# Designed miniproteins, single chains, continued (2), part 110

Each design is a single chain, and the fold is of that chain. pLDDT is the mean over its residues in the fold that is shown.

## One batch from the design tools (miniprotein)

Design m7815
Fold by ESMFold2-Fast:
Structure m7815 (fold): chain A 69 residues (1-69)
Amino acid sequence: SAEEIEKQAEELRKGAEEGVKAGNPLGAIVLEGIELARQGRGEEAARLFERAGYPETAKLLREYGELQR
């Protein structure tokens, strides 16, 4: 559902922000992916994460980007 996708995106965002505070560079990349999805560029973000080996994150960003249209 849309609510589940939004919840998963928010949890991903929180984890990414904690990662940035801990000095994990992946956190910044995840936050950039979420921002791309918010702009309707979820497919672009998804391709980045698929190439990095994170297919579940890619799927979430694609679905979240569709909701932001």
Scores: mean pLDDT 83

Design m7816
Fold by ESMFold2-Fast:
Structure m7816 (fold): chain A 64 residues (1-64)
Amino acid sequence: ANKAVMDYVTLVLQDKPFSSELPCNLAAQAYKEAKAFIDKFEKDEAKKQARLKKFEAHVKKSCP
């Protein structure tokens, strides 16, 4: 579970392809972890919001 979440966060942040969406609960966890990470290392607010919206779209696909 934790490794799948961290691998997913890493792939999305690096704009690398991945083969499948996470289950709903893990997608929500990935969003929270990604938000904390992006807050620490992305200073451009527009880029920060764009990255967060990518994770929101994945959460929506996992939890419609």
Scores: mean pLDDT 73

Design m7817
Fold by ESMFold2-Fast:
Order: structure tokens, then C-alpha cells, then sequence
Structure m7817 (fold): chain A 89 residues (1-89)
């Protein structure tokens, strides 16, 4: 099963500070299949606190073959974060 892992920085958000670092995992999809405007179920970990969240990542734009920006909605609390994300695996 394909797994994409991102390191993401929070640019702005509700309930999460700007500058927070997240590890985001998408399962069952390859990077080449990602599309702007599409939404993907993700697991996110806050690297500052260790907390793990289920979320939905909507891709706003793909900047290059390893770099995107998007919006993450946390399912546990409804918080939203705009993120800058780089592919790490």
C-alpha cells in the first residue's frame, strides 16, 4: 500500500499556533495522483506536542514535485490549519 509522508508547517489556523510542525500521512495514493482541489483523509501528528489527529487535507496548490500548500481540517475538534507541506517519504 502506497504511503505519502509530509512534513508541514502551519501558516495560519484555528486552535493551532502558526509555525507548528506536523507530520502528515496519506495512505493508498502516490504523489503523482494528488490533485489541487481534491481532499484526502490523513493522519496528522503535532511534532511539538506528540498529539495525533485524524483529518482531511484539501490541496490548494502544488508548487513542485515535492511541495504543496493546503488546508487541514482536524476531525476531532473541527480546527482548521493552512499548511505548507514538503514530501519526506
Amino acid sequence: MSIITFLARVLSGSGIPAGSLLRIIIRGIDWSDLRPGDSYPVQAQNLDTGDIFDGILTIDRIIDDRHLQGRLQFLDNGNIADIDARLIS
Scores: mean pLDDT 84

Design m7818
Fold by ESMFold2-Fast:
Structure m7818 (fold): chain A 75 residues (1-75)
Amino acid sequence: MKIAIVARTEEEAKKAMEIAGVKGDILIGNVQLKSIEAGEKGYDKIIVGDRNKLEGRAAANAAERLGVEAEIIEV
């Protein structure tokens, strides 16, 4: 399974990986745009690290429309 870890910062991405108990490729930036990028690159699952969950919800929705499983982790 190819997993992407999407977060606004590297620290948030690392925390999301620790909480989820998985390792994946870290994609740093706007969580919605990076989740779309992960879907286009053929990732099987996206872990979205987000403090407020608002952008995380939008990111998860975008990924799921591209056929990618999404999980939101509060960081």
Scores: mean pLDDT 80

Design m7819
Fold by ESMFold2-Fast:
Structure m7819 (fold): chain A 123 residues (1-123)
Amino acid sequence: GLVELFKLRLEEDPSFVKGFILSRPGRVPPSEEELEALAKAIVSDEELFKKALEELKKIILDENTSLEDKITAAKLLLKMAEVIKDEKLKDLLRKTIEEILKNENLDEEVRKILEEALKKLDS
């Protein structure tokens, strides 16, 4: 299935998360189904999870990243918060989102998505 394909891509291609998030000419934005499948793949393995968190944090905090791409990265973090079951990984995700939210220059739309992700982790 799509989750298994994304697990393989995450293991073989260290740039896969960045390539999935960043918009390019002619690229259709990721669907909700693709975001959920990638989130499930990422949360299935602690090392894939840690690498994905660091990359998503870098994308969101990079001033050269477009607002659209920052929103896509934040939506993936929200999907991860919705599908995650492991309490240790939930704590790591919460801490990473809280670190991103400390940035005073963070776009309001990105902030709203990340605050919803924290709410999902606390529910």
Scores: mean pLDDT 86

Design m7820
Fold by ESMFold2-Fast:
Structure m7820 (fold): chain A 77 residues (1-77)
Amino acid sequence: MDKEKAIEYLKKAIEAVKNGDTRGAFEAAVEALKLAPDNPAVQEAFALASHLYGVKEPTEEERNRLIEAFEKAIEEL
């Protein structure tokens, strides 16, 4: 398990969300899940990113929840 690479993908996912790129956030979450498949926080962040995949204008609440999920996944790794 490559924790350092998983953390870098989760950081990339957070940056994508901040830029309104829900597709990029999902793609980064997929890569993080491949590196840490058994981590429940990574699984939860992936599930939320999947739900918001391709949403053109996510709400501020949706963006904040997704960022919080990725930050929690980084802390749990």
Scores: mean pLDDT 82

Design m7821
Fold by ESMFold2-Fast:
Structure m7821 (fold): chain A 93 residues (1-93)
Amino acid sequence: SVKEEAIKFLKEMKERIKKSNLPKELQDYLISVLDEMIEALKKATKEEMLSILDNFIKMLDYLIENSTDPEFQEIAREGKKKLEELKKKIEAE
């Protein structure tokens, strides 16, 4: 299901962040947000899933604009693209 694909992607993003050279405080913050989103998605309706993904995309946009770390910007931009693809799949169901 698209929900399972979204949860899997967030878990993969979490592992990528853990293996990155990002500052520990930023890693811990992002991992915390991802864990909260994974738990929310498990219980979410279609409308709630779209809201969760939209809020995360907005957060990534804010962090991209306010970060000078090129590794983080790459992770965030790639993450945003995949989240937008997942939103389209959810909307098409």
Scores: mean pLDDT 84

Design m7822
Fold by ESMFold2-Fast:
Structure m7822 (fold): chain A 95 residues (1-95)
Amino acid sequence: MEVTITIENAGEAAIESALYGAKLSGAEVEIEEGEKTVVTIKNAGASAILGALAGAALSGATVTVELDGKTVVKLEKPTGREALEAAAKVLDVLD
């Protein structure tokens, strides 16, 4: 099962958390800088999922999680609780 995470309008916290989580899980990270920073994480493991969702909450970004190309989570400016609950749901599906 392929986990792809997209963070739109990513702030510094989202970028740092995504890179750190990806490094721990061996995921691939693409960062596109323009008027808004977009971070894409491919083949995300548990650390990348947790880092991306937490970073999105901290930076007020929009986060989308796809499993095998299907959107399972989409949150705009999530609270920390909403981000953690979404991460738990994604991790439960991967078990």
Scores: mean pLDDT 81

Design m7823
Fold by ESMFold2-Fast:
Structure m7823 (fold): chain A 89 residues (1-89)
Amino acid sequence: ELKKKAEELGKEAVKFIEENAAEFFEKTDKKTFEEKFKAVEDYLFKTAEGKVPPGLYKAVAYKVIIENPEASIEELIKIAAEYLKEVVP
């Protein structure tokens, strides 16, 4: 059940990101985005200890970065970790 729910949330997050990414990329370059994305995804993967599907880490990382375009890597990691707690029991 949880795995199917995580897949559904991942699809919804990807759609949200696709609809909002254009506004984000008006404010930052792709290299900076990729550096932030990698740092957040790596942190979430290590912190969750395999408790969620890998695709969800990517979706959460994208969502948090798109919603917080001016946030530092440290702030994004904190926001993403709190969001992950809401979707994982």
Scores: mean pLDDT 68

Design m7824
Fold by ESMFold2-Fast:
Structure m7824 (fold): chain A 87 residues (1-87)
Amino acid sequence: SDEVLEELKKLIESMSREELAEKVKEFLINELHLPEAFGEAMAKQILSMSKEEIIEAIEKAYNKEELPGLLVIGRSLLEKFVKYLKS
């Protein structure tokens, strides 16, 4: 289903890029237990992108297309991220 994708798009549109970058960093470090440096690198990548580019990247990830650079989010990770944002 595409309900998760549509919900994520709405959440992203409701947040600033700075807020989104911080939420991604928190999710990667606190929920996925990835290194702090990785979370910081991903946050920096988000801040270098427009909202339109971020949404396009998420749509491509949802369709299991490879994303360029450091932003690699599969469908299962997107579902976990939406749940994290709603908690």
Scores: mean pLDDT 76

Design m7825
Fold by ESMFold2-Fast:
Structure m7825 (fold): chain A 99 residues (1-99)
Amino acid sequence: MLPTLDQIIASLEALGFTLTEQRETPEGRSLLKFRSPDDVELTLETEREDGRVVHGSLTVRSPDGSEFRFEGPAEEVGEVLGDYLLRLWEERHPESLLG
């Protein structure tokens, strides 16, 4: 099922991200910016149809300056984001996954 913006925001907040910016572009895309407690910045630019996110581009910027980008269908963006965040948190907080 294709997510709404509210569902995406709720999912990322559940993962510890704080929404720092939300706006719509002239092209009808929604831009969302998030920041983690670890200063990871996540920028999500989404295309919607009937209030549901159908396509998106994801940029994840780490405090060390490393950057990860992905663009594709909403379901694929969600899977890639989830996998990237899990790997990042495992590397930084292995104790959190074992505790």
Scores: mean pLDDT 74

Design m7826
Fold by ESMFold2-Fast:
Structure m7826 (fold): chain A 77 residues (1-77)
Amino acid sequence: DELVEEALKNLESPDPETRLRGYAILSALAHKDPEKYSELAEKAWEIIRKDPRLNPLLADGELLKRIVAEAEEEVAK
């Protein structure tokens, strides 16, 4: 799945916002098809929650809402 490959690549980005967007895509995929993607999204969450650079981004409700909405739109295509 090309979208999964791109999301996994984004999780390795030095840019914390790009890493968060990668997780958001995997999370949106898991919401749409939990049987197929839940384990992958859970693994991605472990990467995100251990990154201290993401704390201010996770605290920004407006940015987080936008990132989640963009991911849901991408997964819906």
Scores: mean pLDDT 77

Design m7827
Fold by ESMFold2-Fast:
Structure m7827 (fold): chain A 72 residues (1-72)
Amino acid sequence: MVVKKEGNTLYITPTATVEDIKRALNTNEDIIFEGQQLEDNDTVGDLIDRGLNTGDTITVGGEEYKIIIKQQ
């Protein structure tokens, strides 16, 4: 599984999409990173290119989740 949730921590791979994150959280809420709404087809790899790193947070439905990027 490309996304795993543990409390408020998300373990994700670079091949995961924003849609995969929404599915793992069982949500249709918008995902916000650094004040920008993410598109469903954006990959975690695309977000890494935009500055996402392990330890950063995203906001989903008003809740903050810490991101940990897992290499396969």
Scores: mean pLDDT 82

Design m7828
Fold by ESMFold2-Fast:
Structure m7828 (fold): chain A 58 residues (1-58)
Amino acid sequence: SKEMELRREAIMLEASGGVYLIGSAVSKLAPEDSELGKKYEKLAEEYFEKGRELLAKA
């Protein structure tokens, strides 16, 4: 239903934002040369983009 589609978009957008914030926080606590920090940042950005594409798809 349209309701489920809107809810899915809202959840994805919120999840993407949350992951982005978490990634930013982890990167801030990790050393500049931390591979973990870089991986988390990439993951956060990817999730954000997927959320944006989901909104366009709806």
Scores: mean pLDDT 69

Design m7829
Fold by ESMFold2-Fast:
Structure m7829 (fold): chain A 62 residues (1-62)
Amino acid sequence: SLEEEIERSLTMMGASVMVRTIETNGGIKGAAERLGQSPSTISKELEELKRKAEELGVEVKV
């Protein structure tokens, strides 16, 4: 459905942005410091994105 297609695209974009942010800021710790959050929060957000991508059948490279 269109809704599934949109969710799939948004999940891929979200995961891509998260991974790029982590990479650009020197890893999870750097990204957390940059965003004013804990490393565990960033890790959990990434895990949620990967879980959602798996449910939707999209590949997420992390």
Scores: mean pLDDT 76

Design m7830
Fold by ESMFold2-Fast:
Structure m7830 (fold): chain A 72 residues (1-72)
Amino acid sequence: DPLIEEIRALGERVKALVESLADPQTAAEARRLIDEYVEKAIEAAKQGNDSEAARYVAAGVLEAIGLVLESL
């Protein structure tokens, strides 16, 4: 499934970015959020709800970046 593979790949890239920018504790919290939203996005994609999958991906990225910015 190309969409699920793309969602997983994006999640890994965002986690790598967060690890490069944040302290280990903040990075761990942000990675957990990314993983939670990625799993929700994959579930939505499996149900054929691609728009909801995209919303979950966007929300996870925004919340993870928010945590990084708040830690600075």
Scores: mean pLDDT 85

Design m7831
Fold by ESMFold2-Fast:
Structure m7831 (fold): chain A 69 residues (1-69)
Amino acid sequence: SKLQQTYNLTAGEARIATLVAQGYSQQQIADALNVSRSTVSVSMRRIMQRVGVTSRSQLQAAVRQAQAA
């Protein structure tokens, strides 16, 4: 995916980032992916570090911009 190429995300991390950009909560993402909420939380921290953002809102904006380009 474009997110995997732009930010060196794994396939799982790219899926989480896409769901975050679509406005899903951590619990909704956990339920959709059949993982624990803690797993989503840890993955989001790693994704935010790779994207270079410090907030969920910044992550949503960065993902949307990367997908639009």
Scores: mean pLDDT 81

Design m7832
Fold by ESMFold2-Fast:
Structure m7832 (fold): chain A 60 residues (1-60)
Amino acid sequence: GAMGEAGVKEAEELVARHPRNAAARVGLAEAKRSLEAGDDEGALKAGQGTREALARGNGE
C-alpha cells in the first residue's frame, strides 16, 4: 500500500545518495521484502530505520 511504498521509496532515495552504505542497502532490501509480503508497516519501518542509520553516520 501507499505507506509501504513510501518506505521503499525513501530507502531507494537514500541508497541512491549513499550507494556504498551497507545499512542503506539492507534497509532497502527489508523494505522491499515487507512490501511484497503485504507488510506495509514493516516496509515503512525499514525505510525509517534506514534514514535513522544514515542520520547517525552523517549520511555514511
Scores: mean pLDDT 78

Design m7833
Fold by ESMFold2-Fast:
Structure m7833 (fold): chain A 59 residues (1-59)
Amino acid sequence: MLRLPPDVDLDALEAAVAAAGGRILSTVFTPDYILVEVEVPSLEAAREIAARFGGEVIE
């Protein structure tokens, strides 16, 4: 699961996840952050995506 800033471009995020061979399963919006559940081939791909969008991986 990814924790990202609330102003993240979700279309860009979906494109990045798809490019990594993954998909977005769910998204939860809060005022302070968004939680995005992603299915990706590797934990490193998840970490690269999170870092690119200013967030982190939560397990």
Scores: mean pLDDT 82

Design m7834
Fold by ESMFold2-Fast:
Structure m7834 (fold): chain A 66 residues (1-66)
Amino acid sequence: MDLAQLRAAARAGARALAAGGLDAGTEVLSKESGHQLSPAQAARVLGPVVEGDWDAGARALAEAVA
């Protein structure tokens, strides 16, 4: 999965988090990444993204799916 795909998945998860909370963010992030993530893994990805650090979020997602 390339960095652009990781950033796209993180953005989709962040939008879901804003609308429906961590459960929604975790579900969308898992779907968009193609990997089943725990809420704790999703929180590590989505926290930086909510603060505007898309690259840190993408790196955390890459680590979670490795």
Scores: mean pLDDT 80

Design m7835
Fold by ESMFold2-Fast:
Structure m7835 (fold): chain A 78 residues (1-78)
Amino acid sequence: VEELRQEVIELLQKVYKLSEEEAQQLVDNYIEARRKAGENASLVDSEGAKAGAEAGKKSVEEQLQELLEALKQEEKEL
């Protein structure tokens, strides 16, 4: 996940010409928002608490992967 996060930060700096601090803040806000959304979903099912935690981790990694792919697509268009 850290490798994906670093790649997303670097692409944000290249594609949108953001500073390193701005790119990192954007990624952190994105991860935090997705994490909170996942946590709220897990409140209903005690059997799903462990599955919810792993799904939350995977969804963050998958979201970072999707963001990375979208940024690579935009970089190719430049």
Scores: mean pLDDT 65

Design m7836
Fold by ESMFold2-Fast:
Structure m7836 (fold): chain A 88 residues (1-88)
Amino acid sequence: EEKLINEILTAIKNNTPSSKTQDLFKKLLKLVRKEKNLEKFVNAVLATNDPQVIYDAAEILRFLQNLGLLYAKPYEEVLRKKYLELKK
């Protein structure tokens, strides 16, 4: 699970080609069906201190909410707040 989170973060940072990104995204969707794994992902994103990575992760969490993962909302809010702090 930590290996998958690291692969996803690396893909976001490196703007990996869409075909590989889609496979990683499907794996992320399965992983984050457990809230504990979403929390691990969000903590890893926050640890990057990269505004672009944090913004992209917040957009992913919004998409997850649209798919019915409503528990992602407070985690999106944490990422949005961190993004604004880093954009000062």
Scores: mean pLDDT 76

Design m7837
Fold by ESMFold2-Fast:
Structure m7837 (fold): chain A 86 residues (1-86)
Amino acid sequence: AEELARRAFEAAVAGDAETALRLAREALALDPRSEEGLAAAIAAYEAAGNEELMERIREEGLRILETEGGNREVALRRIRELIEEA
């Protein structure tokens, strides 16, 4: 899972959004709670130009920071839910 997440992130940085999305999805399928897998998926969707998802993640993260006192686990869970809907 971590190896796939790392490779997905590298693909996203290289501008290969298609490979990045595939590898990130595989990483999250193996370990849905992986912070590295989640970060790779965010990078992959950003590389793919999904501005709507990126804005939604930003808005939800700020809301959790304000309402949940910055609970990191709650933030990561909500971001994961948004990615699953995408």
Scores: mean pLDDT 72

Design m7838
Fold by ESMFold2-Fast:
Formats: structure tokens, sequence, C-alpha cells
Structure m7838 (fold): chain A 62 residues (1-62)
């Protein structure tokens, strides 16, 4: 019983982290698309966005 409860708590904690990461990733992709569409996205900003997306993907994979 206790072991299942501990495992479930860890799963919920991981789910919360993933939900936050998914939301952040979606917002970041929307911003990137907006900047690209209007020609405002600089190569430097695109690189920063790509790095942030990879960091969020690592959280999702965990």
Amino acid sequence: MDEIMKHLSKEKQLERKKVVAYSALGLLEAEEDFLKKYGILTPELQEEIEKAKKELEEVIKA
C-alpha cells in the first residue's frame, strides 16, 4: 500500500512537470511561428528558442 502511494505521488509529480513543460513548449512554438511569419526571428533568437525547446523536451522525456 505505502509503496504504491509513494509511486503514485512520484507519477503525479512527474505528470505536473510534463504538463508545465508541454504548455511552455506550445507557447514557445507559437512565438517562434509568429516571429518567423513576420520576419522578426533573428538567427540568434531562433537558436535560443531551439535550446529552450530541447530543455523542455528533456523534462517531457523524464
Scores: mean pLDDT 75

Design m7839
Fold by ESMFold2-Fast:
Structure m7839 (fold): chain A 90 residues (1-90)
Amino acid sequence: LTQRMQQIADTLRAKIQDAYNKGLLSQQQLDEAQHHLDLAVQYAALASQETDDITRSLYLIQSGVHIVSAFSSLPKDLRDEARKLWEELL
């Protein structure tokens, strides 16, 4: 799980950076998106180490919330790609 989450995060970071390089994002949007992706990876790592089913599920929900937050201010096309990648790798 943690390795797959890291791969997802790295792919999404690359797409966000590409959008920033194309002038589609502000520095603030870039920084906020990266911060939320960092939190998503951290919560996924906590979930992978957790043995309690309820607590593990709550960590996975938090990870998902941060993925959504990372993309909330981004163009729709990037949000749709992020959603598809997340769903495919879960």
Scores: mean pLDDT 77

Design m7840
Fold by ESMFold2-Fast:
Formats: sequence, C-alpha cells, structure tokens
Structure m7840 (fold): chain A 107 residues (1-107)
Amino acid sequence: SMEDIFLESAYSMALMANQADLLVLRSEPREKAAAVVLETLDSQIAFFSKIDPEMAQIVKDYKQRAQDAFAALFQNNASQDEFVATARALFSELNDDLQKVLEQKLK
C-alpha cells in the first residue's frame, strides 16, 4: 500500500541519517558530536510525528536515553571511543525497535 511505502521510506531515511552521524562522531569534538546526534533525533521525531505517532514516541524515548548517556559520559570524562561505542549501541537498538514496529504495520 501507499502507507506501507511511506513507512518503509521513513525507516530507511532514519537508518541513513543515524549511519551518517556515526561517521562524523570521531571527527568532531564530543560536545558538537553529541549536538549533531540529538539534532538528527529531533528531525526524526518531527518527521515521524507526521507519519506514525508510535515510531515518533520510540525516537523520543531514545533521545532521552541518548541525553542521559551523553551527560554521564561527559561527567566521567569518557574517551571518544566510549562516546562513539555508546552512540553506536543506542542507534543499533533504535533501528531494531523501529524495524519491529514497521514489520508489525506491514503485516
């Protein structure tokens, strides 16, 4: 259906944006890298809010988790590697959760 095509397209765009963020995390200062990740999640929240409220809520929950995780990493003076690993794990879990919702809606 047209709705299924829009959901699949939205999911694919989110995957590409998250992957692009991971490529820049090591080249930017930690504070700027964290800001880029949070801006990407905000863009996804705005986009999914127009298409699917459940997917938007999932991204909102992961934005909160990312904010909390990054705050803890900064307070503990964590390395760039720890920051990148944490962001990668969060995006992996976010992508998996979004895929599960997408698969349920396409059945």
Scores: mean pLDDT 78

Design m7841
Fold by ESMFold2-Fast:
Structure m7841 (fold): chain A 64 residues (1-64)
Amino acid sequence: MDRKKIDNEIIEKYARYLGLSDEEIKELLSKSSEEQSKFLSEKDKRSVDEINELLAKIVEEIEE
């Protein structure tokens, strides 16, 4: 359960960074991991390196 909670928090923060509304974030979190990945990939046009840096920072903020 803790892992899934952390994953959901990462997705929520990442989606907010992409400019998604609270309603869109709620909808996203109700989707399967595959649907979430596809949706986020379609919204984020940054380089893989920039995405990885952002995700690492979000994980750090959640853990510490």
Scores: mean pLDDT 72

Design m7842
Fold by ESMFold2-Fast:
Structure m7842 (fold): chain A 61 residues (1-61)
Amino acid sequence: MSEEEKKLAEELDREGVRLVLEGRVSETASQRELYLAAGERLGVSREKVERLVEAKEKGEL
């Protein structure tokens, strides 16, 4: 993973946690659902978010 992709994944994780704490996303939501919701709020493309979710599922993040 590039440093930019790793930094973006960390930002998506932080935003995802914030969304759960705000009650906007369920704490039982999948990694994909959390990342997609976080990416939408941060203005990150769905394609980029989905690529990062796949990397995380493979243990590459």
Scores: mean pLDDT 79

Design m7843
Fold by ESMFold2-Fast:
Structure m7843 (fold): chain A 80 residues (1-80)
Amino acid sequence: MTVSLDEFLELTKPLGLSDEERKKLFQAIDKDGDGYISIEELKELLEQLGMDDLANKLNDDSDLKEVILEFVTRYYRVNE
C-alpha cells in the first residue's frame, strides 16, 4: 500500500495546516519522487528523525495512514 499526495492532503486536513506546508512535507517523505509514500520511505524518515516509536508501529499497510497523521502532528509541534 502507498499513500498518494491527494490522500495525504485529505488525511492531514484536520490539523489546520496550509495546503502548501502539507505538500512540502509530502515531498520530503516521497524520497524517490514517484508521488506516493511507501512504508519503507516513511519508516526511514521516522528513524532519521529519532521517532523510532512511530517507525515500530509500521507493521503493515493498515498502519500507514495512522502513522502519517501522528508524524505530521509531531513534526509541526516541534517546528512552531
Scores: mean pLDDT 75

Design m7844
Fold by ESMFold2-Fast:
Structure m7844 (fold): chain A 64 residues (1-64)
Amino acid sequence: MSLKEFLLTLFLREIPHMTDEELRRAIESLLKHGVTKEEILAAVEASGLSPELQERVRRILDEL
């Protein structure tokens, strides 16, 4: 598993337990480690997370 895949896996696991501020900081951290917005969105859509959680991530990505 690459570092990017590992970080994305941890991120997806923690999303339901994050506030919007924590979620924004987590996304910014992923971007700093070379994960793209497209990779984050694709991983979230493939994760089986609820539509509401997917929309929260999409909204925050659009703000960055």
Scores: mean pLDDT 82

Design m7845
Fold by ESMFold2-Fast:
Structure m7845 (fold): chain A 73 residues (1-73)
Amino acid sequence: SKEKELQASKVLFRLTSLIVEAYLLVKQGRIDEAQRLVDEAEALFEQNKHLLTPEEAKLVQKKIEEARAAIEA
């Protein structure tokens, strides 16, 4: 439905915003704060995974994994 699509879009926007902010914090050397935002994104993703298509869920999971790898580098 259009309502579910709108909810999915809002969740995807928030997830993207958290991941982008985490990368900016990594660039600033603020690793503990970046880790917290990635953890928040992971929790939000798990809570709202049912709103996403399988393709969207795979893409978000990959982006979270890439953000964690950037923190560990």
Scores: mean pLDDT 86

Design m7846
Fold by ESMFold2-Fast:
Structure m7846 (fold): chain A 66 residues (1-66)
Amino acid sequence: KEELYKYLESLGFTDAQIVAAMTLGATLEEMKKEADELIKKGVPKEQIAPEVLRRLLDRGAAEIEK
């Protein structure tokens, strides 16, 4: 599990971003899946962490409001 944390850091995630995502209820495995999908779509590494966090927030908000 700490290996996933290090993997996310290697993609440019900061400790604060990882903690924020976990506070939103996401697991490290879910963050990895989102990051891997963004990499497959050709998203630049510098945009992966903020886009993963945005997707986690949007998913929660969309389920509540819709």
Scores: mean pLDDT 73

Design m7847
Fold by ESMFold2-Fast:
Structure m7847 (fold): chain A 90 residues (1-90)
Amino acid sequence: SMKKKEEFENILEMLASVELLEELEARGEYSLTPEQRAARAKQIEKAKKYIEELIKEGVKKEEIEKKLKEAKERLRREYERALEELRAAE
């Protein structure tokens, strides 16, 4: 179904974004308020439950991991490009 495909893509995008932001936070380039951290934790929990349901429905874990990696690599590239454009505007 189209709605299930949209939810899957949205969940992957969100998880990829979280992983990228955690890398930025580890480098001191990004920080969260306590409220934002709590909201992120709740969203991650919801996403994990959704992924578990997809695996039970026959989606292979390896396919999910591959798509998550691809989404993260795309988001990292977009971030790097945006950073280069900001630096070029100095």
Scores: mean pLDDT 77

Design m7848
Fold by ESMFold2-Fast:
Structure m7848 (fold): chain A 68 residues (1-68)
Amino acid sequence: SLEERQKLGEELLNAARHLQAQGKSKDDIKSTLAALLGIPQNQLEAKLPSELPPEQAQAILELLDSLP
């Protein structure tokens, strides 16, 4: 449902922010988020817009893009 995807999106965004605050690399964050979604890491960025609501997908993509 949309509500379940909204909750999942918020949980993934919070996980990404927490890992970023801990100094985790972009690859470590991507690997963790991909595991939480049950998808391959190399498909994460392409699949985020279809798996999560647009607001959370965009926020996660911007967070990842902000990392070196």
Scores: mean pLDDT 84

Design m7849
Fold by ESMFold2-Fast:
Structure m7849 (fold): chain A 85 residues (1-85)
Amino acid sequence: SELLENLEAWKAALTAALKALRAAGKEGYVMVPGETHPAAEAVREAVREALEEAGMEVVAEEPVEVVDAETGERLTAIRLTVAPA
């Protein structure tokens, strides 16, 4: 499925980026969909696995509003602040 293929590619890229942040001793941000999004659980699991593999942890979460450029719809995303564990 396209969602699964895209999610695995995104997870691999995220894991590499998190490993680079860990090696540098730096924090960063990961954007995940809000809880009502169909992919929310799958994305959160991919983030959990990527963080665990990279030795990073979530230190803060905040809801953020994003606007879909095509529809003008206001959507909720969650910004995760991640830091070396």
Scores: mean pLDDT 81

Design m7850
Fold by ESMFold2-Fast:
Structure m7850 (fold): chain A 82 residues (1-82)
Amino acid sequence: MKEKKKKAGEEMLKEAEEAAKGTVEKQLELGKKNYELAQKDKETEKMYLAAAQANFQKATNPEMDAEELVKKTKELIDGLVE
């Protein structure tokens, strides 16, 4: 359903915003969570996999701006919900 993708996208964006302000440990934890969520539902699989990748990239490349991480996550959500 369209609502399911919208809800997943809203949760992902909120978590990405909080993770962008957090520590490397928080980024890794969020990445693991998003990867597990990707395994549970094929409709949102690509969204959660993309979010997990972004979290892991931020954890390994701290020079990546917090705003850039949030922007990329939002673009992925918008592209998959549209």
Scores: mean pLDDT 65

